# Designed miniproteins, single chains, continued (2), part 102

Each design is a single chain, and the fold is of that chain. pLDDT is the mean over its residues in the fold that is shown.

## One batch from the design tools (miniprotein)

Design m7525
Fold by ESMFold2-Fast:
Structure m7525 (fold): chain A 86 residues (1-86)
Amino acid sequence: MTLEEKLAELRENLPRAREALAEWERTGNATEAELLQARTSLALAELFIEDPAAAEAALARIEERGRAAGSAEGYREALRAFLAEL
């Protein structure tokens, strides 16, 4: 898949992803970990549409923080830190 194809797919899917997240937040039909992952994925997708290089850098930073933490909770903390920095 080319970068252009991936950007087109993200732009098309983004409104549905936002609606799904809003529904999960309204109904409570998602765990805190699932909501955190969904919020992070949505934020990264929005950033990737605007600036692919910035999104790649942000993803690399999350992965580095997650690896350094060495635990599931440490990984979740890395996601929270990313969202707080937006």
Scores: mean pLDDT 78

Design m7526
Fold by ESMFold2-Fast:
Structure m7526 (fold): chain A 70 residues (1-70)
Amino acid sequence: AGQAAVDARAPENVEIAKYGKKGMDYAEKELKEKGIKLTPLEFSTLMGEYAKKFIDGKKAGLSEEEIKKL
């Protein structure tokens, strides 16, 4: 099940999950704006890369704008 577990660090985990989603949403928007069509495999790979990029950037204390410039 896709539920978040409640833990002493629940707020941190929620913020990390939000940034992962922001990364995926950003990648999808960029593809749509540029008219880029990907295979399902390429799309899945790109979504994972952007989710990781945004999560890692958030953990490093970067702003969303700084992460987008990486």
Scores: mean pLDDT 73

Design m7527
Fold by ESMFold2-Fast:
Structure m7527 (fold): chain A 92 residues (1-92)
Amino acid sequence: SIDDVIDYINKQLEEILKRAEEGDIDGAIELFNQMVYDVLKAMENYLSDEQKEQILREATKFMIAAPSLSPEEVKLLAEKVVNNIKDIIKES
């Protein structure tokens, strides 16, 4: 269900934020990428092409910016991007 996917995203976000807090920005980015991949795969037959494009756009924002940010800025960006992805999925 969509609720199961949202629960998964919330658990992954907690781990991403923890990695960023510890200064493991590469690990935070890796977990974020894995989360996006797993979500797109799980939701493949439920998401429109427009929703997939929106999710990839949000993911790209994080991926481009995160390597240049402080741990605190990575946490803030991850929360914003992940919340946007959750909102897109809830439209399914």
Scores: mean pLDDT 88

Design m7528
Fold by ESMFold2-Fast:
Structure m7528 (fold): chain A 62 residues (1-62)
Amino acid sequence: SMLEEARRELEKFALEQVKKDIEKGKLTPEQARSRARQFEMAGLDVAARYYRELAEKLEKEK
């Protein structure tokens, strides 16, 4: 559908932000969870999932 196409395109741009945050390596678990919630509320489920996974990984490492 047109809504699915628009969402996929928007998610692609959001994933660039996810990659930059991961590369910088300066997010805390709480910051990663906060960003996951923001993207989830925006309907960007893929980006939200990446931030949730990052938060879980950071929490387990510390």
Scores: mean pLDDT 78

Design m7529
Fold by ESMFold2-Fast:
Structure m7529 (fold): chain A 63 residues (1-63)
Amino acid sequence: IDEAVDDLIAELDLPESERPNIRHELEVTVEDLSRAFRLPPSDGILELAVDVVRLDLRAELSR
């Protein structure tokens, strides 16, 4: 998850001050997806969560 946060910050050119917000969003999204699919948190769930968070952050940046 820490590597995913680092990648999102670098990809979207976000300030370091956003790191805790991005981490929290990823953690919540992983939990939501894990519950929805009835699977434990896994690399596949994390990848899907990263895609969801990336889309949300891009939408916010486009506003």
Scores: mean pLDDT 75

Design m7530
Fold by ESMFold2-Fast:
Structure m7530 (fold): chain A 62 residues (1-62)
Amino acid sequence: TLDALLAQARAVGARLAAAGADREEVEAAAKTIKTYYLAKGYSQEDADAIGQALVDGWEEAA
């Protein structure tokens, strides 16, 4: 489900924060995950939400 993907993306973001990733690295990871879900047939809106969830997870844990 989309909710499960958003939760997973937030968890990945939090792990990137624990690893000391900076904003540039996290934004690159978010772009990669968006591209992946777009290629799998997800909408732009859903792919953007998943990428944003990764950034949000990083920000909340930093």
Scores: mean pLDDT 86

Design m7531
Fold by ESMFold2-Fast:
Structure m7531 (fold): chain A 55 residues (1-55)
Amino acid sequence: SSVYGGSASREQQLARLESTRAALERLAEENPDERDVLDAQIAEVDAQIAALRAS
């Protein structure tokens, strides 16, 4: 899309958060020694996604 304001910016933020979540999940699988810390970060991103969707 070529629209950069309004509802489009919120959808873009949601996509960024979902992309970040997926990257953290991959990183947790690749780095099991850091999984607890990465799982906590995933939970924070999940909370942000839920809050954004509820807005």
Scores: mean pLDDT 78

Design m7532
Fold by ESMFold2-Fast:
Structure m7532 (fold): chain A 83 residues (1-83)
Amino acid sequence: SEEEKLRKIYKEIADELEKLVKEHNGSPKVREAVEKFRKAIEEGKPLSEVRKLMAETFRLLYEEDPELFEEAAKKISEIVKKY
């Protein structure tokens, strides 16, 4: 289903964000946002809530680490392209 496809995409995005934040020593605030986003996916929260948490994570990345934001955006574009 479309919902199952979107949940798989969001899970891959969350996994990539966790990896990037760990590799680049992202701030605790960004790490907490990524964890909340990932937990929402794992707990089966509505896609509207998952999207809000993803948007908040990207807002924090943009504000606290613009270079990491750019790298994350590029990696996520590649994830989305394969679906």
Scores: mean pLDDT 85

Design m7533
Fold by ESMFold2-Fast:
Structure m7533 (fold): chain A 78 residues (1-78)
Amino acid sequence: SMKKRIENAIKEIEDIINTDKSLSEEEKEALKKMIEQLKKVKTEEEFDDILRWYHLKLNKVKDEEVEKEAKELEKKIE
């Protein structure tokens, strides 16, 4: 169900914010904004768009762990 996928996505992103000490303040704010957007999602298309945006945001960082977590989050949500 989409609701469960959204809840799982929010949890995974919160876990990333709490555990990844390499994240910049700007990246943490971007991830917090993504959580806010996920709470407002009403369609699967909107959900996919947010996930693509999140992936693109994290792929700009140099940290391989952040990139790995983004990929795992996408797999769990799909």
Scores: mean pLDDT 70

Design m7534
Fold by ESMFold2-Fast:
Structure m7534 (fold): chain A 83 residues (1-83)
Amino acid sequence: EPLRKMGILTVAAALHVVAAEMGDEEARQGAIGSLEDLKKLAEKYHPDPEKVIELADKAIQALRDGNLEEARRYLMELSRALS
């Protein structure tokens, strides 16, 4: 259940990044929100949360900086880490 929720939040963040790339600036905040929720779940339920939290933090920072390409790279790595 918690791992599935983390996967859903990663997908939600990825969809928000796609919307931001299409010019929806509010979607950037949606992606950040999904990743903050993912960090909370990883801290509480992931057996080895450090890499997941690190990748989520890097994706959040890229989103805050407006670097959608970098955010996409970290989201892809985050998806792999959760598999």
Scores: mean pLDDT 84

Design m7535
Fold by ESMFold2-Fast:
Structure m7535 (fold): chain A 62 residues (1-62)
Amino acid sequence: GPYVKLSEEEVEELLRRTEDIERQKNLVESAIEAGLPLETLIRIAEKLKREDLVEWLREKKK
């Protein structure tokens, strides 16, 4: 399909609506592929209090 740019704001909104951890992981992996920094995604996950996602993202940083 056509190029779709994921913004930080779009990712935050999508994560806010997503309760399932596996769907959250898929969404952040898509955001990384779209060029969003890992640190930005960790910050969004912390802001949304998605503790399991924060832990998983911190493991990716190692």
Scores: mean pLDDT 78

Design m7536
Fold by ESMFold2-Fast:
Structure m7536 (fold): chain A 63 residues (1-63)
Amino acid sequence: SLEELGTLRALVVLAREEGVPLREIHEALFQAAEENLSVEELAERLGLSPEKKALLLRIHSLA
């Protein structure tokens, strides 16, 4: 959905700001689909700061 797309875009942007390579973000997204990971678990795997994780979860909840 457009809402899910918004959350994915936010995740990519925030992870890139943390210095996570795009390859690792793509791999994590593939694993999330396979393992049915929550947005919170995905943010933790990508090493997002607590502040960025909180922002991502807010975006996800508003979608």
Scores: mean pLDDT 78

Design m7537
Fold by ESMFold2-Fast:
Structure m7537 (fold): chain A 69 residues (1-69)
Amino acid sequence: SSAEEEELRRLAESMEPSQIEQLKALIETGRAQLERLEAEGSDPEVIAKMQAQIATLERLLALLEERIG
């Protein structure tokens, strides 16, 4: 957890403010894809990985917004 959070903070520090809209778009796309995977009865492992990726992007967005605003 600690090492992963430090990595996300370093990524957020290296990102440009213009990346906020791109990150939001990626999160929305990921959530839509997750809904489709769940509706289709996809592999639970694939669903879990997608959920983890979305959570990571949401944390990165939060850190980036905190840094800028």
Scores: mean pLDDT 82

Design m7538
Fold by ESMFold2-Fast:
Parts: sequence; structure tokens; C-alpha cells
Structure m7538 (fold): chain A 59 residues (1-59)
Amino acid sequence: TQEEIQRQLEQGKEAKKKALELYKKDPTITPEQLEQKLIEEGFDPELARDVVEDVEKER
């Protein structure tokens, strides 16, 4: 549904914001550690992986 698409989009924005905050706090964090921390924060594992890949490309 449109509502589910919107929810996934919002979740993606929040996950990326969290990933960038974690990266700024610890620039030595590995992609694997970043993915794991996002999963621990409650984000979907596939979403966490996609967000980490996006952040890594922006390096």
C-alpha cells in the first residue's frame, strides 16, 4: 500500500541519519560494525545493509 511505501521511506531516512551520526561519532567504524549497530537500534537488517552501502559510497 501507499502507507507501507511511505513507512519504508521514512524508516530509510531515519536509518541513514542514525548511520551518519554513528559515523561522525566514530569515523573508524567498519561497515560491518555500522550495520550491526543499526540492527541493534531496531532497523530491518536489509535496510541497515542498504543504508551502510549508501554511506560507504559517499566516502
Scores: mean pLDDT 78

Design m7539
Fold by ESMFold2-Fast:
Structure m7539 (fold): chain A 77 residues (1-77)
Amino acid sequence: SEKEKLKKTEKFKKAVEKIKKFAEENNLYIPEDEEAFEDIVLEIYEVYKKKLSIDTLPGDYRPIWEELKEIIEKEFS
């Protein structure tokens, strides 16, 4: 699928690394399963790309949406 192809890109992998660092620094929930965390980053990407409501994100991630948006925008611009 298009989502699976996106997950294999270097841009997406860099976004995952940067968002994980921000999540660790902000004491956000980080799933132990790597694929589950990648799915959170994918939701962040979809919210950015399709201009969806941030209500689709985990509650802890919503207050830092502007920083998450900046990371995605920088990696995919």
Scores: mean pLDDT 82

Design m7540
Fold by ESMFold2-Fast:
Structure m7540 (fold): chain A 58 residues (1-58)
Amino acid sequence: SIRDELLALIEELRRRFPDNAQVQALVDDAEYALAKGASDENLRALRDFLLEVLRAYE
């Protein structure tokens, strides 16, 4: 599910960039959206955004 994809991506970003305050803030925002029951459309937009963040550091 999109929820499971986003949770896996959040854990990956926390693991790979623990000292990057900007990345951690974006991950915190994504966790907040999940906790508040954001729509699948909004969760897909967040996933795509976090994937772009990950690509920027590769």
Scores: mean pLDDT 85

Design m7541
Fold by ESMFold2-Fast:
Structure m7541 (fold): chain A 69 residues (1-69)
Amino acid sequence: SAREEFGRLLEENQDELEEFLYTALKTGIRFGMSLEQLRQVVKNAAAAGASQESVDKALELIDRAEAEA
């Protein structure tokens, strides 16, 4: 599934994401959030001060998971 693929991509790219954003996204996957809901988690993290680099990387990984599903 796209959500399982996103979880795999997150683990492979953990070092490219800020720890709090990585933890929020992994927690969202565990609680059954959709990829669209996880995009909203990334947007909320950006509003809370996440780096643009981490935000862009997280959104890229969501796009890749959707394309590979």
Scores: mean pLDDT 86

Design m7542
Fold by ESMFold2-Fast:
Structure m7542 (fold): chain A 69 residues (1-69)
Amino acid sequence: MITDAEINRALADIYLAMGKLFERQGKFEEAAKLYEKAADLYRQSGDTDGVKEAEENAKKAREKAKEAL
């Protein structure tokens, strides 16, 4: 049986992976948005470790995007 929490966690993992790919391509603002979506989905699933990882990556990506201005 698939729960809403399981679906949200799976989607969060996908957004986190996409964020890492965009970050590697130098698309830091886009990466930050993807990490923020991942953090929200991890929070909805109750995955506190996932929230921390996604929020930390979002913060770093936002800092890098700001440096590009």
Scores: mean pLDDT 83

Design m7543
Fold by ESMFold2-Fast:
Parts: structure tokens; sequence; C-alpha cells
Structure m7543 (fold): chain A 112 residues (1-112)
């Protein structure tokens, strides 16, 4: 198997662990997926979400920013920003608010 195929399997295991509420196990699988495919923005997003659920907001912020930077298009980046915005509000996290601002700085400004 290619490293990308192995990374995809680990990503799916991370997503399954997160869906089951096992956020520490999700972090382990997502980190393993990223060790094989560091450009996987979905695994970066999954890590951010899992760290946020664990209350590790500085780590969550780092991975959300990386997910935003690696997003393949502006629509995906805006969707990531919306996810971070929701979590920043829910947890009252300044670290997540700062990550939101960094991601939004990557969205093109359209003058009125």
Amino acid sequence: SSMQQQAQQLYQQGREARNNGDFEKAVEYYQQALSLDPDNYLAQLGLGMSYAELGKFEEAAEYFVKAGELAPDVYTRVMIAMTVSSLAHHYGSEELRKALDEIMSLVPYVPA
C-alpha cells in the first residue's frame, strides 16, 4: 500500500474514535495519519476538533490554523473558519478566537 492509503485508513480510524467520544484515541490516529500524509487538511481539522473536546485549546488552535492553510479552496477554508468560530463561542476560548482570525486572514478581501 502507498503511504497515502495507510494515512487514509488511520484518518478514518481517528474519525471513528472521535464519533465514539474517544478523543484521546482520535488524537493518536490523526497524528499517525499526519505522520504519513502531513498535507491532509481533514486530519489537521480532526486533530483540532479532538484537542478542543479535550480542553487543549492551544493545540487545537495550532491544528485549526494548519487546516485552514492547507484548505484546497476558499469555500473549504470558510467552512473550517465556521467550525472554529462555533467552537470558540461554545468554549469561550481566546486561543480558538485567535485561530479564527488567522484563518480569516487567508480569505480574500472583497471590497464593497
Scores: mean pLDDT 88

Design m7544
Fold by ESMFold2-Fast:
Structure m7544 (fold): chain A 121 residues (1-121)
Amino acid sequence: MTLEELIEKIAKLLTERFGISYEVAKNLLRVLARLLEAAGVDPVSFLATILKGLEHLKDREIKSLEELRKEDPVAYLEARSVVSFFYNLGLLTKEEYDKLVALLAEILRLMKRGEIKPVKV
């Protein structure tokens, strides 16, 4: 899977299942990929892991930010730190911010529990 195909799949899933604007999702993922490349992190492997997490979550109830903060404050704070960067750049609405924090926190929890393993390309 190419980086572009991966961005398209994630953006479509975020739009169709999680209420994130397609334009916002695509722009955020492109910025994230560039930041990952600059940090020496493979964006394809990272985004493939995110896609795996979103596919796992697409047909299940997502916990509220209140529940996530109480059950796993570390995953909540890590997710909030990452998503707040994009929110402060003006790339996200408040509703999209809250949803993305919840989704990323759940993905981090699934990885911590061993239900999702990082994807290596």
Scores: mean pLDDT 82

Design m7545
Fold by ESMFold2-Fast:
Structure m7545 (fold): chain A 65 residues (1-65)
Amino acid sequence: MPSVSRVEVTKNGQPVEGAVVSLDEEGRPVAVESPKLAVGDTVEVTVTWSDGSTETFTLKVTSSG
């Protein structure tokens, strides 16, 4: 299985710096935390795997501050 190479978080197309993403055993994002986001905000998480493929997921922010 390809491993996770990069994870990027965006909100309304803008990059979110300092976001922490929790991944499941398959590399799928399940939680996002960031001091720059409010709890309940919807963000897009883009995962890049070691084979160069990418997948984007929509998640709600679980904590802020």
Scores: mean pLDDT 75

Design m7546
Fold by ESMFold2-Fast:
Structure m7546 (fold): chain A 115 residues (1-115)
Amino acid sequence: EPPPVVIDRPDRTAYDVLKALVESILTAAPDAKLTVEGNTLTAEFDLGDYKVKVTATVGPDSVTLKVEIYDKETGTLVASLTVTFRLGDRLTPEEAAEAVKKAVEDALKNREKIL
């Protein structure tokens, strides 16, 4: 089996990470509403019966992704998760975005077991 692709990017800038996250989100949800305020990106998009809000905050050596899922009919928060990764780690912004997408899907699937 081929080894996992490892990207050695210890000197990634906050801007490079934010740009890659924006591009990944727009590729998955082209109708997403994006807002950039300083070092924070907020993306809002529709996922079936849910509204998803992703907030990415870029620090000096880390990025924090906060995902909040709301029911469209009630406006109630039904699931949330937070993922933090370091800019010097071998995790790419694209891999982080895909991990967040999977976590969103898993949270939606598990919601029906909690209710």
Scores: mean pLDDT 64

Design m7547
Fold by ESMFold2-Fast:
Structure m7547 (fold): chain A 74 residues (1-74)
Amino acid sequence: MSPAQQAIQLADQLTADIRAGKASPAQFEAAVLQIQDLMNQTTDPEQARQVEERFREMGLLAQEQMPKVPPPPD
């Protein structure tokens, strides 16, 4: 599995956990750090764009359902 695929899988899993009410702010913070590390390892611009899009969706959902989480970058 590539770094981009790992990042997308983590973002999708956390998004599902947030929707199910299972994610904590600490879990979100840990996942953000892991996804950012995996994004830094992603060299394909198209794959990096896909990771960024999933990460943004995850951040918006977390901000909506977990108001103590900082807002995602624009």
Scores: mean pLDDT 77

Design m7548
Fold by ESMFold2-Fast:
Structure m7548 (fold): chain A 81 residues (1-81)
Amino acid sequence: SPADEAGKKGSELGYQKALEAGATPEQARVAGDRGGIYAKNLAEAGLSVDEAAQKGGDYGVEVAKRLQTAPRTIAEAIAAA
């Protein structure tokens, strides 16, 4: 589905961009997962696959930055997103 495609692309972009921003592999995985979920939700709300994926990837990077600047458990980071 378009939503699943957006989620996959958003996850891949969030992971890649988080690593490029200096995130650890674990932080990048969280960024990818969060970015993918956000991208899927945006596509389900009617955004194009490419627009949703890009916004999801950008959101993933923001999650990674928060994990770098305010250390917390992954569960707390997920709950805050």
Scores: mean pLDDT 81

Design m7549
Fold by ESMFold2-Fast:
Formats: structure tokens, sequence, C-alpha cells
Structure m7549 (fold): chain A 75 residues (1-75)
């Protein structure tokens, strides 16, 4: 595939950023939620391989199930 796996450092930084977003997700305005979901889905499609995508989605689901489901719709 055209996707190159993220380095462990890049992947951990992404998880840290997403953790912060997931904690405040339910408080965000709908427009901000939509922009965040689109941005994350694009990052996941372009920067992560299939295995990393599965791991990240499981991580997000453990933090905020709604956020994970909305991202899955765009993958």
Amino acid sequence: GKQVPATPEQFEKLKEGIKGLAEIYDELPEEVKEKAIKHLAELIKTRLDEEQQKELLAFIESLNKELAEEIKKLL
C-alpha cells in the first residue's frame, strides 16, 4: 500500500494529542467536532498502516466511543 507506518515516536505523539481531544470531545461545538473528526480520519488514512489504524481506533474507543465511531464512518 501507499501508507508508510508511523514511527513509534510519531504514533505516541498522535495518541497523546488524541487523548486530550477525547477528554474534551463531548464539550466541543458540533462544527469543531466535525473538523476534528475529518482531520483525524485523514491523518489515519495517510499516515498509519492497517495495524496502526486498528490499534489507534481501539485506543480512541477506550477514551470516547462516539469519537471512535464517527472516525470509523470516514475510513
Scores: mean pLDDT 79

Design m7550
Fold by ESMFold2-Fast:
Structure m7550 (fold): chain A 64 residues (1-64)
Amino acid sequence: LSPEEARQALDEIVDSLLEQGVLTEEEYRKAREDPSLLPELLREKGVPQILIDAVERLLRVLES
């Protein structure tokens, strides 16, 4: 998975979470600007760990 593909996947996840009402508009904007904030935000929302783990894997690709 390339950093470009990882960023596209993260953007798609963030868009889906907004559409599902998991994120507010403010949280959505914040997550799009700094996706590294997303795992902690999702933990606070009670999102399943499997999704948080997936987000963290994508973030590691971006940091590489």
Scores: mean pLDDT 81

Design m7551
Fold by ESMFold2-Fast:
Structure m7551 (fold): chain A 68 residues (1-68)
Amino acid sequence: MDPRLEKAGKYLSTVPTVSDEERQKLLSLLKNEEVEEAVELLLTLPDSARPDVARILELMGRDPSILD
């Protein structure tokens, strides 16, 4: 697994603002290195999760400005 995606997944596992269902789906996408699908799902998360989504995107090597 890509070390960036592994680190993003570990962070995601500690995030209370993401539901368990969404977390499991995201972790599966990250494990399979389906980066674009993971990014798309992250962008559908509610604004309450936005700071955590931005951090996950940074850990994946993506610019958080994609949330704009």
Scores: mean pLDDT 78

Design m7552
Fold by ESMFold2-Fast:
Structure m7552 (fold): chain A 96 residues (1-96)
Amino acid sequence: MEEEIRRKGNELVDEVTKKAQELIDEVKKAAETGSPEDARKLAQEKMKELAEFASKAIKELVSYGTPEALEAANRIDKIFVQAAKEIKKLADEVMK
């Protein structure tokens, strides 16, 4: 059971990490090639998408109630916080 939960935790951490990087890359591209207004709107949209994705993953892991699942949930929270800072930074750099 703990092994299956650990595997699920690692899977969700990997999925959130990949999703965060994809969304950061999309916002970065928009900031470099689009208008400041479009980049800001995209940043807000992608931030909301990431928050919903991370929240769902955290809720699933917390529901397992094991130390391994809670550790994975904490990792996802840290990934979300760092990605959120990066997306905000990209949006702020466009809005000089």
Scores: mean pLDDT 81

Design m7553
Fold by ESMFold2-Fast:
Structure m7553 (fold): chain A 80 residues (1-80)
Amino acid sequence: MEELIKRMAEATLPDLEELSDPARAREAAAQLEAALADPSLSEGQKRQAELALEAVRALLAGVPPEEVARRLAEAVLKLQ
């Protein structure tokens, strides 16, 4: 399980490193907040958007991309 979390975190790390730019992270957060306001989203889509928003907000708070990737991988595995 921990090995799988590590592999998933490594796969998402490049995208999270790109989002470590505060301007890009703020834009991503605004887009995710707008998406979450859509009443047509399924429960699964809402949960995925909430996890993505938590990840972006963690990056904005100064959490390293590697730690955010690990948290996101753990949360995704708990959903399945």
Scores: mean pLDDT 73

Design m7554
Fold by ESMFold2-Fast:
Structure m7554 (fold): chain A 104 residues (1-104)
Amino acid sequence: MIEIPEASVEELEEALRRLAAGAPQGREHLANSDLPEEERALWERALAEAERYAATGDLAAARRMFELMAELLLKKAESEEERKLIEEGLAEVLRLLDRIEAAR
């Protein structure tokens, strides 16, 4: 079986805790931002999933939030190499989330 490094699990769990704590402030910042409508819609969906994770601890909500954030980053990527790094980073985060869920 593949062992997940303890540091990577701790880093992701800390990121999830920060996400849960910051979700209300994120929505307030979004309401006061001059973002394009398409980008704004993706942020609203990501914040809704972050709020769902904060309320339930559901890693599936965290997964959907990271997928939406990756979509936002991909829209702003300036190179094909940057796009590949974003896609590979998302894939690794999703694998870590699946392994954390399996360990619960």
Scores: mean pLDDT 72

Design m7555
Fold by ESMFold2-Fast:
Structure m7555 (fold): chain A 68 residues (1-68)
Amino acid sequence: MLEEVRKLIEKGAETLIKSVEDGKITKEQAETGLAVLERRVRRDYPELTEYVRELNARTMKRIDEILA
């Protein structure tokens, strides 16, 4: 159950990274998407809160590297 949720979260983050890389969305839009994801995970799967927070930090770092 949680492993499937983790894979969906990871796929969502990768989709945001690729969308920024492809010029489809801005860094600000990606950051907003990640904030919404963290809020939903905190509500529905509180045991994954730290995991999603760490994933979001890594995702933003990757986006910053792409835009540099």
Scores: mean pLDDT 83

Design m7556
Fold by ESMFold2-Fast:
Structure m7556 (fold): chain A 73 residues (1-73)
Amino acid sequence: MEELRERARRIVEAIKRGVENHKTLIDPDLDEAEAIEKAARSVAHNLLDRGEPQELADLIIELAREEAEKIRK
């Protein structure tokens, strides 16, 4: 469980950095919170398609939602 949680955290951190860089360098009007959640759902779906466990996908979506909530508040 802890290994999956750490992996999910690193994936979400990478998504967050990618979205932040895109907003800063390419599209300053990008909704960062929405982009993080959308990217996380896409990544989770792709991982499930590749045979990764459902628990990893669920953790990615959960952690991404937490990061998006921090931006919205």
Scores: mean pLDDT 82

Design m7557
Fold by ESMFold2-Fast:
Structure m7557 (fold): chain A 65 residues (1-65)
Amino acid sequence: SIEGDLAEGMAQIALWVAGLTGAARFRGDTLEATLRGSPEAIEEAERVLRKLAEGFGFRLRVRRV
């Protein structure tokens, strides 16, 4: 969907601008993120992504690597 594509793009931009490590993709009704880095970087990335997913009404799934 357009909203899903927008959410994915905005998530990727938000992570990049914030200097956080990761990749985000939209699948079905879920924003999926794979995050790499320190615990602090991952926690901040999850916070940003959670706000974004809530704004669009999507689910968030995070995977740590």
Scores: mean pLDDT 74

Design m7558
Fold by ESMFold2-Fast:
Structure m7558 (fold): chain A 93 residues (1-93)
Amino acid sequence: SRIAALQAQIAALVAQIRALVATETDVAVLQARGAQLLTQLAQLGDELIEELEKQNAPKEEIRKLVLEQTGLLLRLMGDIIDRVLALRRAAAA
């Protein structure tokens, strides 16, 4: 289904962001690619919500998904910030 395809794409992007945070050592690359992947993740989240609305999913289920997606984006953004700060600190030492 379209929903299953979107969920798989979201999971793949989350894995890419986590891999980037774990392995990237260039601050500029981490920031640029991190921003790009977060933007793509936000777009897929919006598309998933639109598909649920088209299927007349209950408003509370849609609300829960919006909050879960927002929380995920904020956590991944925080992970990128933490990695950037750690790399900058290591370079200064």
Scores: mean pLDDT 89

Design m7559
Fold by ESMFold2-Fast:
Structure m7559 (fold): chain A 110 residues (1-110)
Amino acid sequence: TEEIKAVLPKLTPLQRKLLEYMLENPDATLEEIAKKLGVSVETVRRIRDEVVRTLQEAGIIKRPPLTDEQRENIEKAAEILEKKLGLSRETAEFVALAYNLTPEEAEKVA
């Protein structure tokens, strides 16, 4: 989407790697992420906070109002991801928006 494309250049290569790994491995521990990226756990925490803030400021996690159907689908998909994968609501909404997940698709990935 246009909003995701606008945010990607604002992320550093390491921030993008963290985000991609987190989305592909949403159950991964901070220690596993740190090992995969070759950084300390403290660095992972800092970068994760920076990525979340950037996504929130850009409205990616809290998207502008869509059609009622689109909004309901994204909210339902995010609730499924939050409950089944243990993601924060903000992260779950980002995943649903980034991958354009329907509730049915969210059930399959969870």
Scores: mean pLDDT 69

Design m7560
Fold by ESMFold2-Fast:
Structure m7560 (fold): chain A 73 residues (1-73)
Amino acid sequence: SKELKDVQMKIMLLQMRKVALQTEGDIQVAQALKAGDLAAAQAIQDETARQLAQIDQEIAALDAKAKQLAAQD
């Protein structure tokens, strides 16, 4: 169905956003470590992990919706 395809597209976009967030976080952590700022590196890792967990929750909710829609088709 179109609704199922729309949900699958949203999941794909969130997965792409997750990859971009991980990449940017890794770069910022590397920069902090190069500067010798261990506290900043830890704070960046913690914030990145928090944002990734939020995206994972959104993906899980959309996956549940996709399974319900697929069962109706």
Scores: mean pLDDT 90

